# Designed miniproteins, single chains, continued (3): the designs that were tried, part 17

Each design is a single chain, and the fold is of that chain. pLDDT is the mean over its residues in the fold that is shown.

## One batch from the design tools (miniprotein)

Design m8599
Fold by ESMFold2-Fast:
Structure m8599 (fold): chain A 55 residues (1-55)
Amino acid sequence: MSDEQVRRAAEQFVRYARRHYGLSEEEAAAVLAVADETGDLAAALRKAGQILRER
């Protein structure tokens, strides 16, 4: 995936997670920051999973 495609996919996931898993604005921003820094959707999803497990 290109960095743009990774960012767009991460944004779609974050919108879903905010709606269905109660992800906060700060948690959503952290997931998107990982996508931007790494260009890796799997890394962004691992960050989201870590946040949800720490609840």
Scores: mean pLDDT 80

Design m8600
Fold by ESMFold2-Fast:
Structure m8600 (fold): chain A 113 residues (1-113)
Amino acid sequence: DRYIEIAKLHIEAAEAYKKEGDNDGAAIEYIRAGVAYEKAGDYEKALEYYEKAIELAEKDEIKAKAYLNLGKVYEKMGDYEKAIEYYEKAVKLGKGSLKEEAKKNLEKVKKKL
């Protein structure tokens, strides 16, 4: 699967950023790995790498992006309670277009409960 290969390249990039002490750079690459796993249909791996990005990220904007993506994966899995939790976190830390996307997704998923 080409998306699994893409995910592995982003994981290698993340490890390189970590070795250099660039935690935000590593977190961005872990988000990219999560997106690649999501496209591959590997939601478990997507969640794992978004969580690693949140743990490592120092900037709220990077954490917000990972939270938004966690919410989207849980929504795709039908876990609307978890999707709401992570969209609320993305709204809290996010700004601009990311915050507005999180708000729209939050409103949409609340209507499914």
Scores: mean pLDDT 91

Design m8601
Fold by ESMFold2-Fast:
Parts: structure tokens; C-alpha cells; sequence
Structure m8601 (fold): chain A 71 residues (1-71)
């Protein structure tokens, strides 16, 4: 059904957001450890973390919008 398709699409968007969340956590841990040793060398990780946060937010918003279609 259309509802099942929308739910499946929303689940896929939320799954993508969750994968990005896990990547963010891993990079944040790497940033903390790198920053403790070499603050300057952690800057690229900080930038990547910000980019992943923005991408995660996009997928969460897309998933939420799909869920509204049958809510």
C-alpha cells in the first residue's frame, strides 16, 4: 500500500540519519583524542563533523516529512 511504501521510505531516511549519527560519534571521539595530543591537526575532523551534522539533519527532516504523509 501507499502507506507501507511511505513508512518504508521514512525508515530508510531514518536509517541513513542513524548511520550518519554513528559516524559523527566516531569522528567526535577521534577529534577529542586528536585534540588532546595535537589541537591543530583536529581542525579537519571538526569541519567534517559539522558537515555530517547538517547531512544527518537533512535526512531526519526528510523522514519526518514522509511520516506526515500518513499521520
Amino acid sequence: STDEKLKSMARQKFAQAKILELEIIMLENEYIETDKKFAESSEPLKKKIKELHAEREKYQQEGAKLMEEFA
Scores: mean pLDDT 82

Design m8602
Fold by ESMFold2-Fast:
Order: structure tokens, then C-alpha cells, then sequence
Structure m8602 (fold): chain A 60 residues (1-60)
């Protein structure tokens, strides 16, 4: 669905930010979650783990 595709795209953008050295040093996981359109860091972490198999904190 369009909503699912958008969510997946947002998660890919979030992962790119988490793995970028400069952004990793300056932004928290919560800030990245809100920046890509999630209203809850907990919901973001669950969606991220469902897609990538690791939490944002573990992937950082």
C-alpha cells in the first residue's frame, strides 16, 4: 500500500541518518524518529526492528 511504502521509505531515511557518522554524533534516536515523521520513538523503534532486525540503538 502507499502508506506501507511511505513508512518503509521513512525507515530507510532514518537508517541512513543513524549510520552517518556526523549525524550519529549530533542527533538522538528520538530526534531522528520525529524528523522522519513518527510521533513516538517507541513506535519508531518497533517498526525499525521489524524491518531491519535490530533496534535503532543497536544499529548505532
Amino acid sequence: SDFQRLTEERLEQARAALLHPDLRARLTVSEIAFAVGFNSPSHFSRAYKARFGVTPSQDR
Scores: mean pLDDT 79

Design m8603
Fold by ESMFold2-Fast:
Parts: structure tokens; C-alpha cells; sequence
Structure m8603 (fold): chain A 58 residues (1-58)
């Protein structure tokens, strides 16, 4: 369980970095890149918030 929790933590950290990249792409007007980053983040750490962001960019 502890090792699984640590792995999940690393995936959440990666998802957070992808969210930041998605926000930067969105700021630059690269909606397609923002979508890719948000979808990748949602794959690593699924959350309703990420799903909503994907819908907002679409």
C-alpha cells in the first residue's frame, strides 16, 4: 500500500506539471496543445476538475 501511494504521488506530480503546460499552451492560444496536456494529466490522475477543463477547451 505504501509503495502504491508513493507511485500515485509521483503520477499526481507529473499530472500537475502537465496542467501547468496546458495552462501555458492555453495562454499562447494553442488550444490543441492545451487539450493534449490536460488529457495526459487526466490519464495519470483522473479527476472531475480535469475533465471539466478538457470540456471547456473543446
Amino acid sequence: WRERAERAGAEVDEASELEIRGLEALRQGNNEEALRHYREANELAPSPALQRRIEEVE
Scores: mean pLDDT 72

Design m8604
Fold by ESMFold2-Fast:
Structure m8604 (fold): chain A 107 residues (1-107)
Amino acid sequence: AAPAPPAAIGIYLSKKVKEKIDNNEPITEEDLKEIEFDVAGSGDAVGRVLQAFAEALSKVKTGKDLKEALERIREEARRHGVEVFIADTPEEYAAMRARLDALRAAE
């Protein structure tokens, strides 16, 4: 394929947020603020996926809602050729950062 430059979005979930997903507990606005987003790449596709992230997260009330929102965001990103990395441990976060940095270096 003649490739557009690669693009990826990293999502880091705190231990607290991950536990709320696993136990289907209420998700607060403060919990949503603990979710970190990092982006490698630019353009309309990335912008559309980020807007879908914001819209999906705005409707989240429970851990189940957040899990479903993350799955929908992953599906939307795939439709636009954007990779999504979801990390829920410090080790996965470090690996995610390294992958995003490698993608930025390749641009």
Scores: mean pLDDT 77

Design m8605
Fold by ESMFold2-Fast:
Structure m8605 (fold): chain A 114 residues (1-114)
Amino acid sequence: DAEANVEALREIYEKYVSPLFKELAEIHIEIWRRAAARVRGGDAAASLAALEEEEKRRAREIIEAYIKIAKEYLKQGKIDSAIALLEEAKRIAEKFNDEESLKEVEKLLAEVKK
């Protein structure tokens, strides 16, 4: 039942993934605020660099969560669902220039698409 599968995915997303995305969005907003303060003559350069590293760390946590859920779907034979999560993990890794996570996700996608 496609509807039951969508509801199960929604519950997993809301419980495990959505909180990490919310935290990442809050960090991104704070980075923007500090960048704006720097343009207005505030010394925020060190704080901005620290927040950019935190944003990358949180993005990596989201990627790891997607990979973990995708591996569980592969164990259940839900290949299409696993591919969808890995493609989203790839998109996040590309957006944040996380070369290590990108290589891991691309390797998993190549193995799954066999």
Scores: mean pLDDT 73

Design m8606
Fold by ESMFold2-Fast:
Structure m8606 (fold): chain A 91 residues (1-91)
Amino acid sequence: SHAEEAKELAEKAIELAKEGKGVEAARLASQAAWYASKAAKEGKKEEAAEAAKLAAEAAVLAAKSSPEGVLLATGAAIAAVGAAFEAGLPG
């Protein structure tokens, strides 16, 4: 499902950020946020909220791991907040 894909992408992004691959991590965090948003629109709000929280965590870690990743990580964080809002969480 879109929620499962979002969670897997967010978890992979967190792993990449821990490896210092901030740019790649930020890209996957953005994809995770996009799938989380889709899951929320499909009515899977609890799963979407969990995935959006993981995507936000991935974005924060990506920003910390690479200066070059900071702008991409900011975009990922904004997307994750948007997905969380659609899932019924405060942004």
Scores: mean pLDDT 82

Design m8607
Fold by ESMFold2-Fast:
Structure m8607 (fold): chain A 82 residues (1-82)
Amino acid sequence: AVVAVLEELARRLEELAERTGDERHRYAAGFARGLADAARAGLVDPAEVARALRELARMLRELGDEEGAELLEEAAERVERL
């Protein structure tokens, strides 16, 4: 469940990167894939995943990336509901 949310997030961030040309979206997609791998390996729990996603969303918003931040916050909420 958590892994599926993160894989969908990564796909949406890659699509956003292709539309915008913004490397931050590719970085965010890689981050989401890394969290998916860590979750699959049992290295992080859903609460830790949600926290990490919200922290990256906060950083992206500070850099003026509202669309990327919204995708990360949406994914964090979905993980918290699992």
Scores: mean pLDDT 85

Design m8608
Fold by ESMFold2-Fast:
Structure m8608 (fold): chain A 82 residues (1-82)
Amino acid sequence: MEELKKEADELYKKGIEAYQRGDYETAANYFEKAGELYEKVGDYEKAARFYSLAADAYQKLGDTQKAEEYRKRALEFWEKAR
């Protein structure tokens, strides 16, 4: 459990650094992977948060389809978290 949390934290840090540099494609990939790790451990609230960050990064890229897809996925996990 602790190993997966460390991996997700590292991915989040790398995603934020990429986002701040304007590398939105790399940021989206890191946030997506972090969301998948939290999904695997059943932390749906954090999974939703990271999918929302991926949606924001895709929106910055102008990829409206991917942004809408991840925004929908985030809402689904917010509902699972209650």
Scores: mean pLDDT 83

Design m8609
Fold by ESMFold2-Fast:
Structure m8609 (fold): chain A 83 residues (1-83)
Amino acid sequence: RSEAVARAVAAMLQLVGLSIDPNATSADIARAVDGLIEAAREAPLPKSMLQRAVELARELSKKYGETPELQAALDALDALIAS
């Protein structure tokens, strides 16, 4: 669906924005990852896009700290890529 694809693009842009935002939090990263997962459930997304999202989110989690919420979001994204 075009709407799901647009949401996935928005989630990726949010992750990129968080990489340059000094006020970003683990919760912000988890929300962006959750948005990408929901979009992927509604429309096929390329594995390359999902892998880039996980790489970026893991890099950000090392910088801003990892929470159980962020870890759960990353685990869900990894499971989606593996399927």
Scores: mean pLDDT 73

Design m8610
Fold by ESMFold2-Fast:
Structure m8610 (fold): chain A 80 residues (1-80)
Amino acid sequence: SLKEEAAKLVKEIIELINEAIEAIQNGDYEKAREYLEEVEKKIEKLKELAKQMDKEDKEAVEEFIEKVEKILEELKEKIE
């Protein structure tokens, strides 16, 4: 289902963010950039799924995306 696909993407995004944070802590900025690029790709997929979801599930997914995009911005600033 769309909800199951969205839940899988959410889990993968969280795991990649944690990997990016660890890479930054280790000074591996190239690896961190790769993880953040994968997060961006998964956010785009999640946005496309959200367009096809019912209102309640769409709102929950959009709230998650907003929170993740703020985290992504902060992590990008640490690499620059």
Scores: mean pLDDT 88

Design m8611
Fold by ESMFold2-Fast:
Structure m8611 (fold): chain A 59 residues (1-59)
Amino acid sequence: MMDELNRIALLVDEALRAGLSAEELRQRLVEAGVPEEDAERIARQVETGLRQGAEQRAL
């Protein structure tokens, strides 16, 4: 039952590579069958990570 976690990880990686927003990532996760609550939580985590990464790259 690790398949769902692997699919979510791949979708996150693809979204980051494509430069998608957290909202677009959330929509893609929902379209892939992830529950809205889980998709929102994942999108928030990615948004927080991007925020921290942007601060480091703004050097």
Scores: mean pLDDT 71

Design m8612
Fold by ESMFold2-Fast:
Structure m8612 (fold): chain A 58 residues (1-58)
Amino acid sequence: SAVEEAMELAAEGGRAFKEGRYEEAIELYTKAAEIARDVAPRLAEEAERQKELVEKAL
């Protein structure tokens, strides 16, 4: 499902962030937010928040 895909992308984004792969983390969180936007708004908001944290660390 779209929710499962978004959750998987967000999880990969978190892994990339922990590993210092900031650009990949931003891309993964962006994809997660895009997919989740119309089906899981709270997941989309969380992915956007995580993306902002990565951007500040960059």
Scores: mean pLDDT 85

Design m8613
Fold by ESMFold2-Fast:
Structure m8613 (fold): chain A 100 residues (1-100)
Amino acid sequence: SKEEELRFVSLGVRLIGASAQAILARRIAERIEDPELRERIERLVREIERLVRELEEKLKEYLKSTDEEEKKKLLEEMERLVEEIDRLEAELDRLMQEAL
């Protein structure tokens, strides 16, 4: 459906955004002088990078799938991953604003 196509496009855009933010956050973390705070930020960045990789793998599975039920389940799983990424990015943003 058009709704499922729009959901897929939205997930792709979010994947690109999350990847770019993780790269930027990793570079900013290198400038943080407090080793404990730097380690906390680096752990959040690594977790975001893991979720981004999982999201990318599910997007690839979606494109290869010919099963409509499987595609719908993949969309739902990807949307849950985006929600988790959003939560972690909000936490990362708070820590970085306090650190810099």
Scores: mean pLDDT 85

Design m8614
Fold by ESMFold2-Fast:
Structure m8614 (fold): chain A 99 residues (1-99)
Amino acid sequence: EERAKELLEEAEKLLEEAEKALEEGKIDEALELALKAAELALEAAKLATDPELKERALELVRRALELAREALKKTDNVLKAIGVVFDIIGLLLEVERLL
């Protein structure tokens, strides 16, 4: 539980950084930060035994992936965009495994 809380706190900070990067027009940085936030939140969800903590972590995954989707629409880096799509698919498959 303590490790899950630590990961969730890190994910929340990365999501805030991703939102700021997107607002500043740093699209590629926002994508990387949002994906990292989703990854950490998913790990928190896997480790969480408390249902409320797990739900909070899964909600953060959803928010982070939504931000990544918004940043993806704004990137001109096609190769990075393709990589991000595959990363999102991988994360969604892991979320399905937890549900």
Scores: mean pLDDT 81

Design m8615
Fold by ESMFold2-Fast:
Structure m8615 (fold): chain A 86 residues (1-86)
Amino acid sequence: SLIEEAKELVRKGNELYVQGLATGDKELLREAGKLYERAGKLYEEAGDNRSAAVAYLNASRAYELAGDLEKAEEARKKAEELAEKA
């Protein structure tokens, strides 16, 4: 299901995020951001706006730490939009 796929992407994103923080590897943080963003999209498609908002917020934080400020802002705005619908 979309929700099970999204959960797996969040789990993988969390692993890369923790590794990126531990090693200071911005590419791992960027990859974590991409996985969270993909999970957010799948949650949104499934109508789970709350889980989607959380996933996009995590994507925003990962992108910010990676230095991808534009992607971080886009993800943050998406999280805020979805939180209003939840």
Scores: mean pLDDT 90

Design m8616
Fold by ESMFold2-Fast:
Structure m8616 (fold): chain A 68 residues (1-68)
Amino acid sequence: SEIDKLKEEIERLIEEAVEAIKAGDLERALQIVREIGKKLKELEKLGMPKEEIDKLENRALQAYLEAM
């Protein structure tokens, strides 16, 4: 499904953002975080429950904080 594809893309982007943060590449990290935000909004438009979107967003935030 389109939802499943977006979820997989978001997970890969979270991993890329973590690597960019660890590398000290703030410009790349910010670009990836913005792209994740756009894909989360697309999931909302596709009817993904808010609870599931919030879980995915919180998981991303936790990963960023742990990489810092």
Scores: mean pLDDT 86

Design m8617
Fold by ESMFold2-Fast:
Structure m8617 (fold): chain A 76 residues (1-76)
Amino acid sequence: MQKVVDIIYEAASSVVDEETAKKAEEAAREALEKSSPDPKVAVQNAIRAAAKTLLDAGKEDEAARVAREVMERVRE
């Protein structure tokens, strides 16, 4: 679970500035803490929270890339 937050930060930091990447990381961590005990649901909520943070920052294309990359990396 905590590893998915690290993956989100890595993906975000590759496409956006450090401050925005950290905000996405914080949003993902908060979503995981407040989510269902089902790890699959928690991971999906974390990815949505991170993507929403990037969208709110005006990084629409980057939000889509981060969501896709994180989904691919957590699948295995």
Scores: mean pLDDT 78

Design m8618
Fold by ESMFold2-Fast:
Structure m8618 (fold): chain A 57 residues (1-57)
Amino acid sequence: SAEELKKTAEELKEKAKELLENPVEIPGFSPELSREISEGVALIMIGVANLLLSKAE
């Protein structure tokens, strides 16, 4: 349902914000690379959230 899509999109945006504020430290990678990977994942989550919102219209 549109309501479920909106809820999932909100959860994804919330988790993306958490990941941007607290990047995951990946063993064996530099802090800079770990931050890049965390940012990339957050951007994917935001992209999916926006797609779900467009489908909920």
Scores: mean pLDDT 83

Design m8619
Fold by ESMFold2-Fast:
Structure m8619 (fold): chain A 79 residues (1-79)
Amino acid sequence: MIEKIKEAIEKTGSDDPEEALKAAQEAVRLINESPYLTEEELKELGDIAAKVADSPNFDTEVFATMVLIAIAVKLIELR
């Protein structure tokens, strides 16, 4: 499952903004619906999303930031 989330985060960097948005929405959904994600796994996913957000493409930055917010919320919920 973590591999599927990683793939969705990477697809958020797509040149097609519709595909990128769908990928970001899928990543957020998978993160929210996954009760088994550990703090370490969430931090790993956050690092990947942060690298995608470090893009000169504004849409990619926004979509990857949506994923980062979902990860941050999930980390808070684990406490």
Scores: mean pLDDT 82

Design m8620
Fold by ESMFold2-Fast:
Structure m8620 (fold): chain A 60 residues (1-60)
Amino acid sequence: EAYDLMLENLKKAGVSEEDIERLKKLFEEGKWDEVRQLLAEKFKPMIDGGRAGAAALAAA
C-alpha cells in the first residue's frame, strides 16, 4: 500500500522508470538501506533547492 504511493511520488519527482524498477527489486530483496540511500539521492536536489522542496515532500 505505502509502496505504491512511494513509487507514484517518485514518478512525480522525475525519477526515471529504470530507477523505479531498481527500487522494486530492492524492496523485494529487503535491501532497505540501499532503498533509503537511492531515495535520499533522488530527493536531495529538491531538499537542497530550498524550503519549498521540503514543504512539498511533507505535504505529499
Scores: mean pLDDT 66

Design m8621
Fold by ESMFold2-Fast:
Structure m8621 (fold): chain A 55 residues (1-55)
Amino acid sequence: SAELEEANREVREAIERLKAGEISLEEAKQRAVEALRFLGPTAQRAAEAELEKLA
């Protein structure tokens, strides 16, 4: 779906920017949580955990 594609793009951008040092871990987590809001807390928490592994 377009909504899922947009969410995946936003999460990917947050990961890329975090790896590049352009944004903080906290900002990357916030962006991912917002993008995945429609999928619920399990998906949001999974994304946060993956971002924490990259820091």
Scores: mean pLDDT 82

Design m8622
Fold by ESMFold2-Fast:
Structure m8622 (fold): chain A 57 residues (1-57)
Amino acid sequence: TSVALAVEAEREILERVRRAIEEGDEETLKQLGEEYGKSVEELKRAVEEAERALAAV
């Protein structure tokens, strides 16, 4: 379904953001922010929130 495809796409974006953070690749983070319509800070927060939610299970 369209919803399932959207969720999968968001997951892929978060994986790319997480990798860029781990590698210290600020340029990739800026590019992802532009594609996502969000700031680099918001992308970092989204990844941190997802990781905290997973850890809190």
Scores: mean pLDDT 71

Design m8623
Fold by ESMFold2-Fast:
Structure m8623 (fold): chain A 57 residues (1-57)
Amino acid sequence: SALEYLMSLGLSREQAEEVIRLVKEGRGKEAFELLTKAGLSVEQAEAGVAYAATEVM
């Protein structure tokens, strides 16, 4: 799941849930920025947003 993927990369549950929430609200750019600010690579952040998008659609 997107939640498990994000947490496996070092995000807290709260941060991972916030990312999923932002994507669900159509705020994928803000979710991506949060992930990169949290220390994820561009590729990891893109994958995280994509996974979240597929799970909330």
Scores: mean pLDDT 84

Design m8624
Fold by ESMFold2-Fast:
Structure m8624 (fold): chain A 79 residues (1-79)
Amino acid sequence: SLVEEAEKLRALGEKYEQQGDFEKALELYLEASRLFLEAGNLRMAAESLLHAAQVADKLGKREEAEELAQRAEALARQA
C-alpha cells in the first residue's frame, strides 16, 4: 500500500539522517510525504514535511526549510 511504502521511506530517511546524510534524508522525507498525501494521511504527510524542513535547515537551505515547515503546518491544520 501507499502507506506501507511511505512508512518504509520515512524510516529509511531517519536512518540516513542519523548517519549524517542529510541530502539523502531530505529526498526520502519528501517522497514519504508525497505518498502519505496520496494516501490521504495528512497527519503523517505533515510529520514527514517537518522532518524534511529540519534536515533542509541543517543543510543551510533556510528558505526551503521555512517553506516546508509552512506546508507541514497547513497540512496539520487540515488533519
Scores: mean pLDDT 90

Design m8625
Fold by ESMFold2-Fast:
Structure m8625 (fold): chain A 71 residues (1-71)
Amino acid sequence: GKSAKEKLLEAIGEELAAIGDLIDAEREKKEAKEIGDKEKLEEAEKKIEEAKKRIEEAKKKMEEAEKELEE
């Protein structure tokens, strides 16, 4: 299986990707509000919630991998 170090690096990559998606979704939300596009606003809000969940999942994976490295 993957080493603890490989798991940690993968989780860091997942968190960074999710943060990028969150920033993009927040920008899309702002743009949708400015033009009054309700459909795009709802889509952007869903992307924000999904990105937040991915960040939390990545953080949990990082904590687990860090514990494996210390044990």
Scores: mean pLDDT 84

Design m8626
Fold by ESMFold2-Fast:
Structure m8626 (fold): chain A 60 residues (1-60)
Amino acid sequence: PVKDAAQAMAEALTAVEPSVEPAARRAVEEGLSKAPELIDAAKTEEAKRLAEALRKMLEI
């Protein structure tokens, strides 16, 4: 659902420490900015997959 995608991205952003690579934080922010578009187009599953992929990237 929409809330799950937003929550996953929010958790990814929280996991990024201030000293962590800025590019990773920007990637998550880009994902968040695209989430409304995907949701509006009824692509909730794609939004969730995008959020999960970005979260995994930040976990590295």
Scores: mean pLDDT 58

Design m8627
Fold by ESMFold2-Fast:
Structure m8627 (fold): chain A 57 residues (1-57)
Amino acid sequence: MEREEEIKRIVEEMKRLIEAGDYEGAVALYDEARAQGLVSTEGTRLAGEARRRLEAA
């Protein structure tokens, strides 16, 4: 299995979750990806964005 394709899929799913307002889902998806070693710069950035939205002032 090509890890690069799986990483792309996760990033796309995270973008869709964030667009839908499901910030908890986006964070949870990336936490699962990290547990599997599917880490990416874009995934980390998107997870950070979702966390900031959850921690809204």
Scores: mean pLDDT 80

Design m8628
Fold by ESMFold2-Fast:
Structure m8628 (fold): chain A 100 residues (1-100)
Amino acid sequence: MEEKYEEYFKKALDDILNGKLSPSIKRAREILKEVSPQVVADARAVAEKLGRTDVKDLSDEELAIIHRASVIDYIADKLIEVGKEVEEWVKKRRENGVLG
């Protein structure tokens, strides 16, 4: 849920501020084609909601990277959950007899 996105955002923000390149931050840098003003504004709003004033020291590009890395982590976790559910569903259907 939204709370998970905020956890990923905090982690990405802390990683950037400490100069740490996580896999999600590295991927975000690789796939970022342009810095959207709306994405920067949204990232700044999330940081303000979380009481983070240290974002003022970050560039618009870094804020866009933090947002993208947070989204990557959120989507990756959701895809892993869905993948496991689908795998169990397929296994259950094969074992419980779609008898041909």
Scores: mean pLDDT 75

Design m8629
Fold by ESMFold2-Fast:
Structure m8629 (fold): chain A 62 residues (1-62)
Amino acid sequence: SAISEELRRFVDELMERYGLSEDEAEALVVLALLGVPAAELARRFGVPVSTVRRIQRLVARL
């Protein structure tokens, strides 16, 4: 589906820009889906809070 493709592209972006492994990028997306606070995920995965919020907004539009 288009949304599945968007999430996969976001996983690729996280790996390329922030050096996350595929498993780490997928975990971040799943935890964002589960409503874990953006600031906690940013700290845990070493990515900007704005990036996590962008994932959560994409998922919320689902």
Scores: mean pLDDT 80

Design m8630
Fold by ESMFold2-Fast:
Structure m8630 (fold): chain A 87 residues (1-87)
Amino acid sequence: RKELEEEIRREVARAEAALRAAAEAAGGDAAFEELAARHARELLERADRLAKEAARALAEGNYEKALELTREAARLAEEAARRVVAA
């Protein structure tokens, strides 16, 4: 359980670090930065929901489902990072 939570937390932290680096490097249009950040927040919120479902599946002994949900959460975190880096 905690190992899966740590993996998800690590992927989310990676995405947030990428978002911050992109925002700092971009120095760009405020409206565009706001829109990109909004989309990233929505994806990170979805990742958090999947992380909670993964924790529940693990508690139920359904390791296969827990792993699947963890991977989905990680993919959403990566997509969040890409949405901001896409300029």
Scores: mean pLDDT 65

Design m8631
Fold by ESMFold2-Fast:
Structure m8631 (fold): chain A 70 residues (1-70)
Amino acid sequence: SEFEKVLAEGLRELETALRKAGASQEEIDRAVMEAYREGLRLIEQGKTPEEVREHLRALMERKIAELKAK
């Protein structure tokens, strides 16, 4: 399904970006779990695959900014 592709791509991009930014495996695992939970919530709320993709990108940017602030 398109939702499965959006979730898989978004979570993979998040993991890759955080790893490149120097996040620990525990930080990556927590961020991926949070992103997956948020993605599922949006799907349950009737959001489109594109809206889910945009939300996951925004979450990724936020997590990278939080990591850089440490």
Scores: mean pLDDT 85

Design m8632
Fold by ESMFold2-Fast:
Structure m8632 (fold): chain A 84 residues (1-84)
Amino acid sequence: MEAAEKAYEGAKKAAAAKTEEEAKKGAEEGEKAGEEAGKESKEAGLEAAEAAGKGAAEAAKVASEVGAAGGSAAAGAAGEGGAL
């Protein structure tokens, strides 16, 4: 349900605003997700795919870390800046 998804989004923002620890927790989860994607790519067992997967895993880790910790806030600020 869309209402449940909205509640989840609200909870994420509330948690980030509540304490810096919640924001750091999100960043750590993002880092782990990126690392797991890298391991999955490596386990695929293709040499060429492993090289490409390593690059993708690094990019995913950075993007996930930024998205979880501050990407949401940065994206919001960028949007507001564009309105100005």
Scores: mean pLDDT 52

Design m8633
Fold by ESMFold2-Fast:
Parts: sequence; structure tokens; C-alpha cells
Structure m8633 (fold): chain A 90 residues (1-90)
Amino acid sequence: SAAEAEKKREEAKERVLKAMDEIIARLEKQHNKTISEEEKEALREEGIKYMDELIDSLEASGGLTPKGLESAVKLAIGYIFNKAAKVIES
């Protein structure tokens, strides 16, 4: 159903945000540095934007399947990890 599809979309975004928080905490500990709240908010916005773009692309191509959504989550997590790592290294 449309309601189930929307629920899966929101669950996927929540998974990305949770993974991002865990990644940031780990990077802060490893580098003995703190990422500012402004930078954390920017990372959250970037992650959600990227996730929305991936989901919209999948929906447009008929690829919004459980496998497609799982791939989108993995791509978004990898993207955020790379962005967060660059921020903490600066």
C-alpha cells in the first residue's frame, strides 16, 4: 500500500540518521575532536537530501523495491561517512 511504502521510506531515512550519529561519535573519539552542532546539522541535511534524491530516482525508474531501498541506505551511509571524515580531519 501507499502507506506501507511511505513507512518504509521514513524508516530508511531514520536508519541513515542513526548510522550518521554513530559514525560521527566514533570519528570524534578516534580523532579526539568534536564536530560542531552546525556541521552536524549540515551533515544531517545533506544525508536526507541525498537519500530523498536516491529514493525519487528509484521511484521514477520503477526500482523502488526492498533491494533498491537497501542499496540506497548503504549508498547514503557511505556518502555521509566520507563527508563526516573530511569534516573531522579539517
Scores: mean pLDDT 82

Design m8634
Fold by ESMFold2-Fast:
Structure m8634 (fold): chain A 64 residues (1-64)
Amino acid sequence: SKEEVMEKVYKLAREISSGNEKLAEKIVEDIIKGLKGDPKYFLLSVYILKEAGFTKEDFKLLAE
């Protein structure tokens, strides 16, 4: 579900932020903005998620 995929994104953001919760929230926001059409964040968001093993199906759920 979209909720399960969102939980995985939050987990990844916490790993990237090394325990900085404010930075983790910002990372999640920027990823979702990118997937929803903000060109500033799109390529980086796709790259980060793809490297972390997220699927095309996950991307579709997150973009909705």
Scores: mean pLDDT 82

Design m8635
Fold by ESMFold2-Fast:
Structure m8635 (fold): chain A 77 residues (1-77)
Amino acid sequence: MEEADIKEAKERIEELRKHLEGLIAEVEKLAPEKAPELRELAEKLLEAIEKGDLEAAKEYDEKFVKLGREAAEEVLA
């Protein structure tokens, strides 16, 4: 049971990593200066999820979303 749960968690983390990388690549085209910070937040978010630190994961997710929105607003004026 636990081994299967760990496998599912790893698969979800890999899917999330690919999704976040796609979003970061999109932002990098519009606001390249924001991309390194988004990558750092994505890495910390994925690490927190892997460790089961839901509070840290929530914090990094909120920071990622906020920075992504700020990047979009900066491009759109």
Scores: mean pLDDT 76

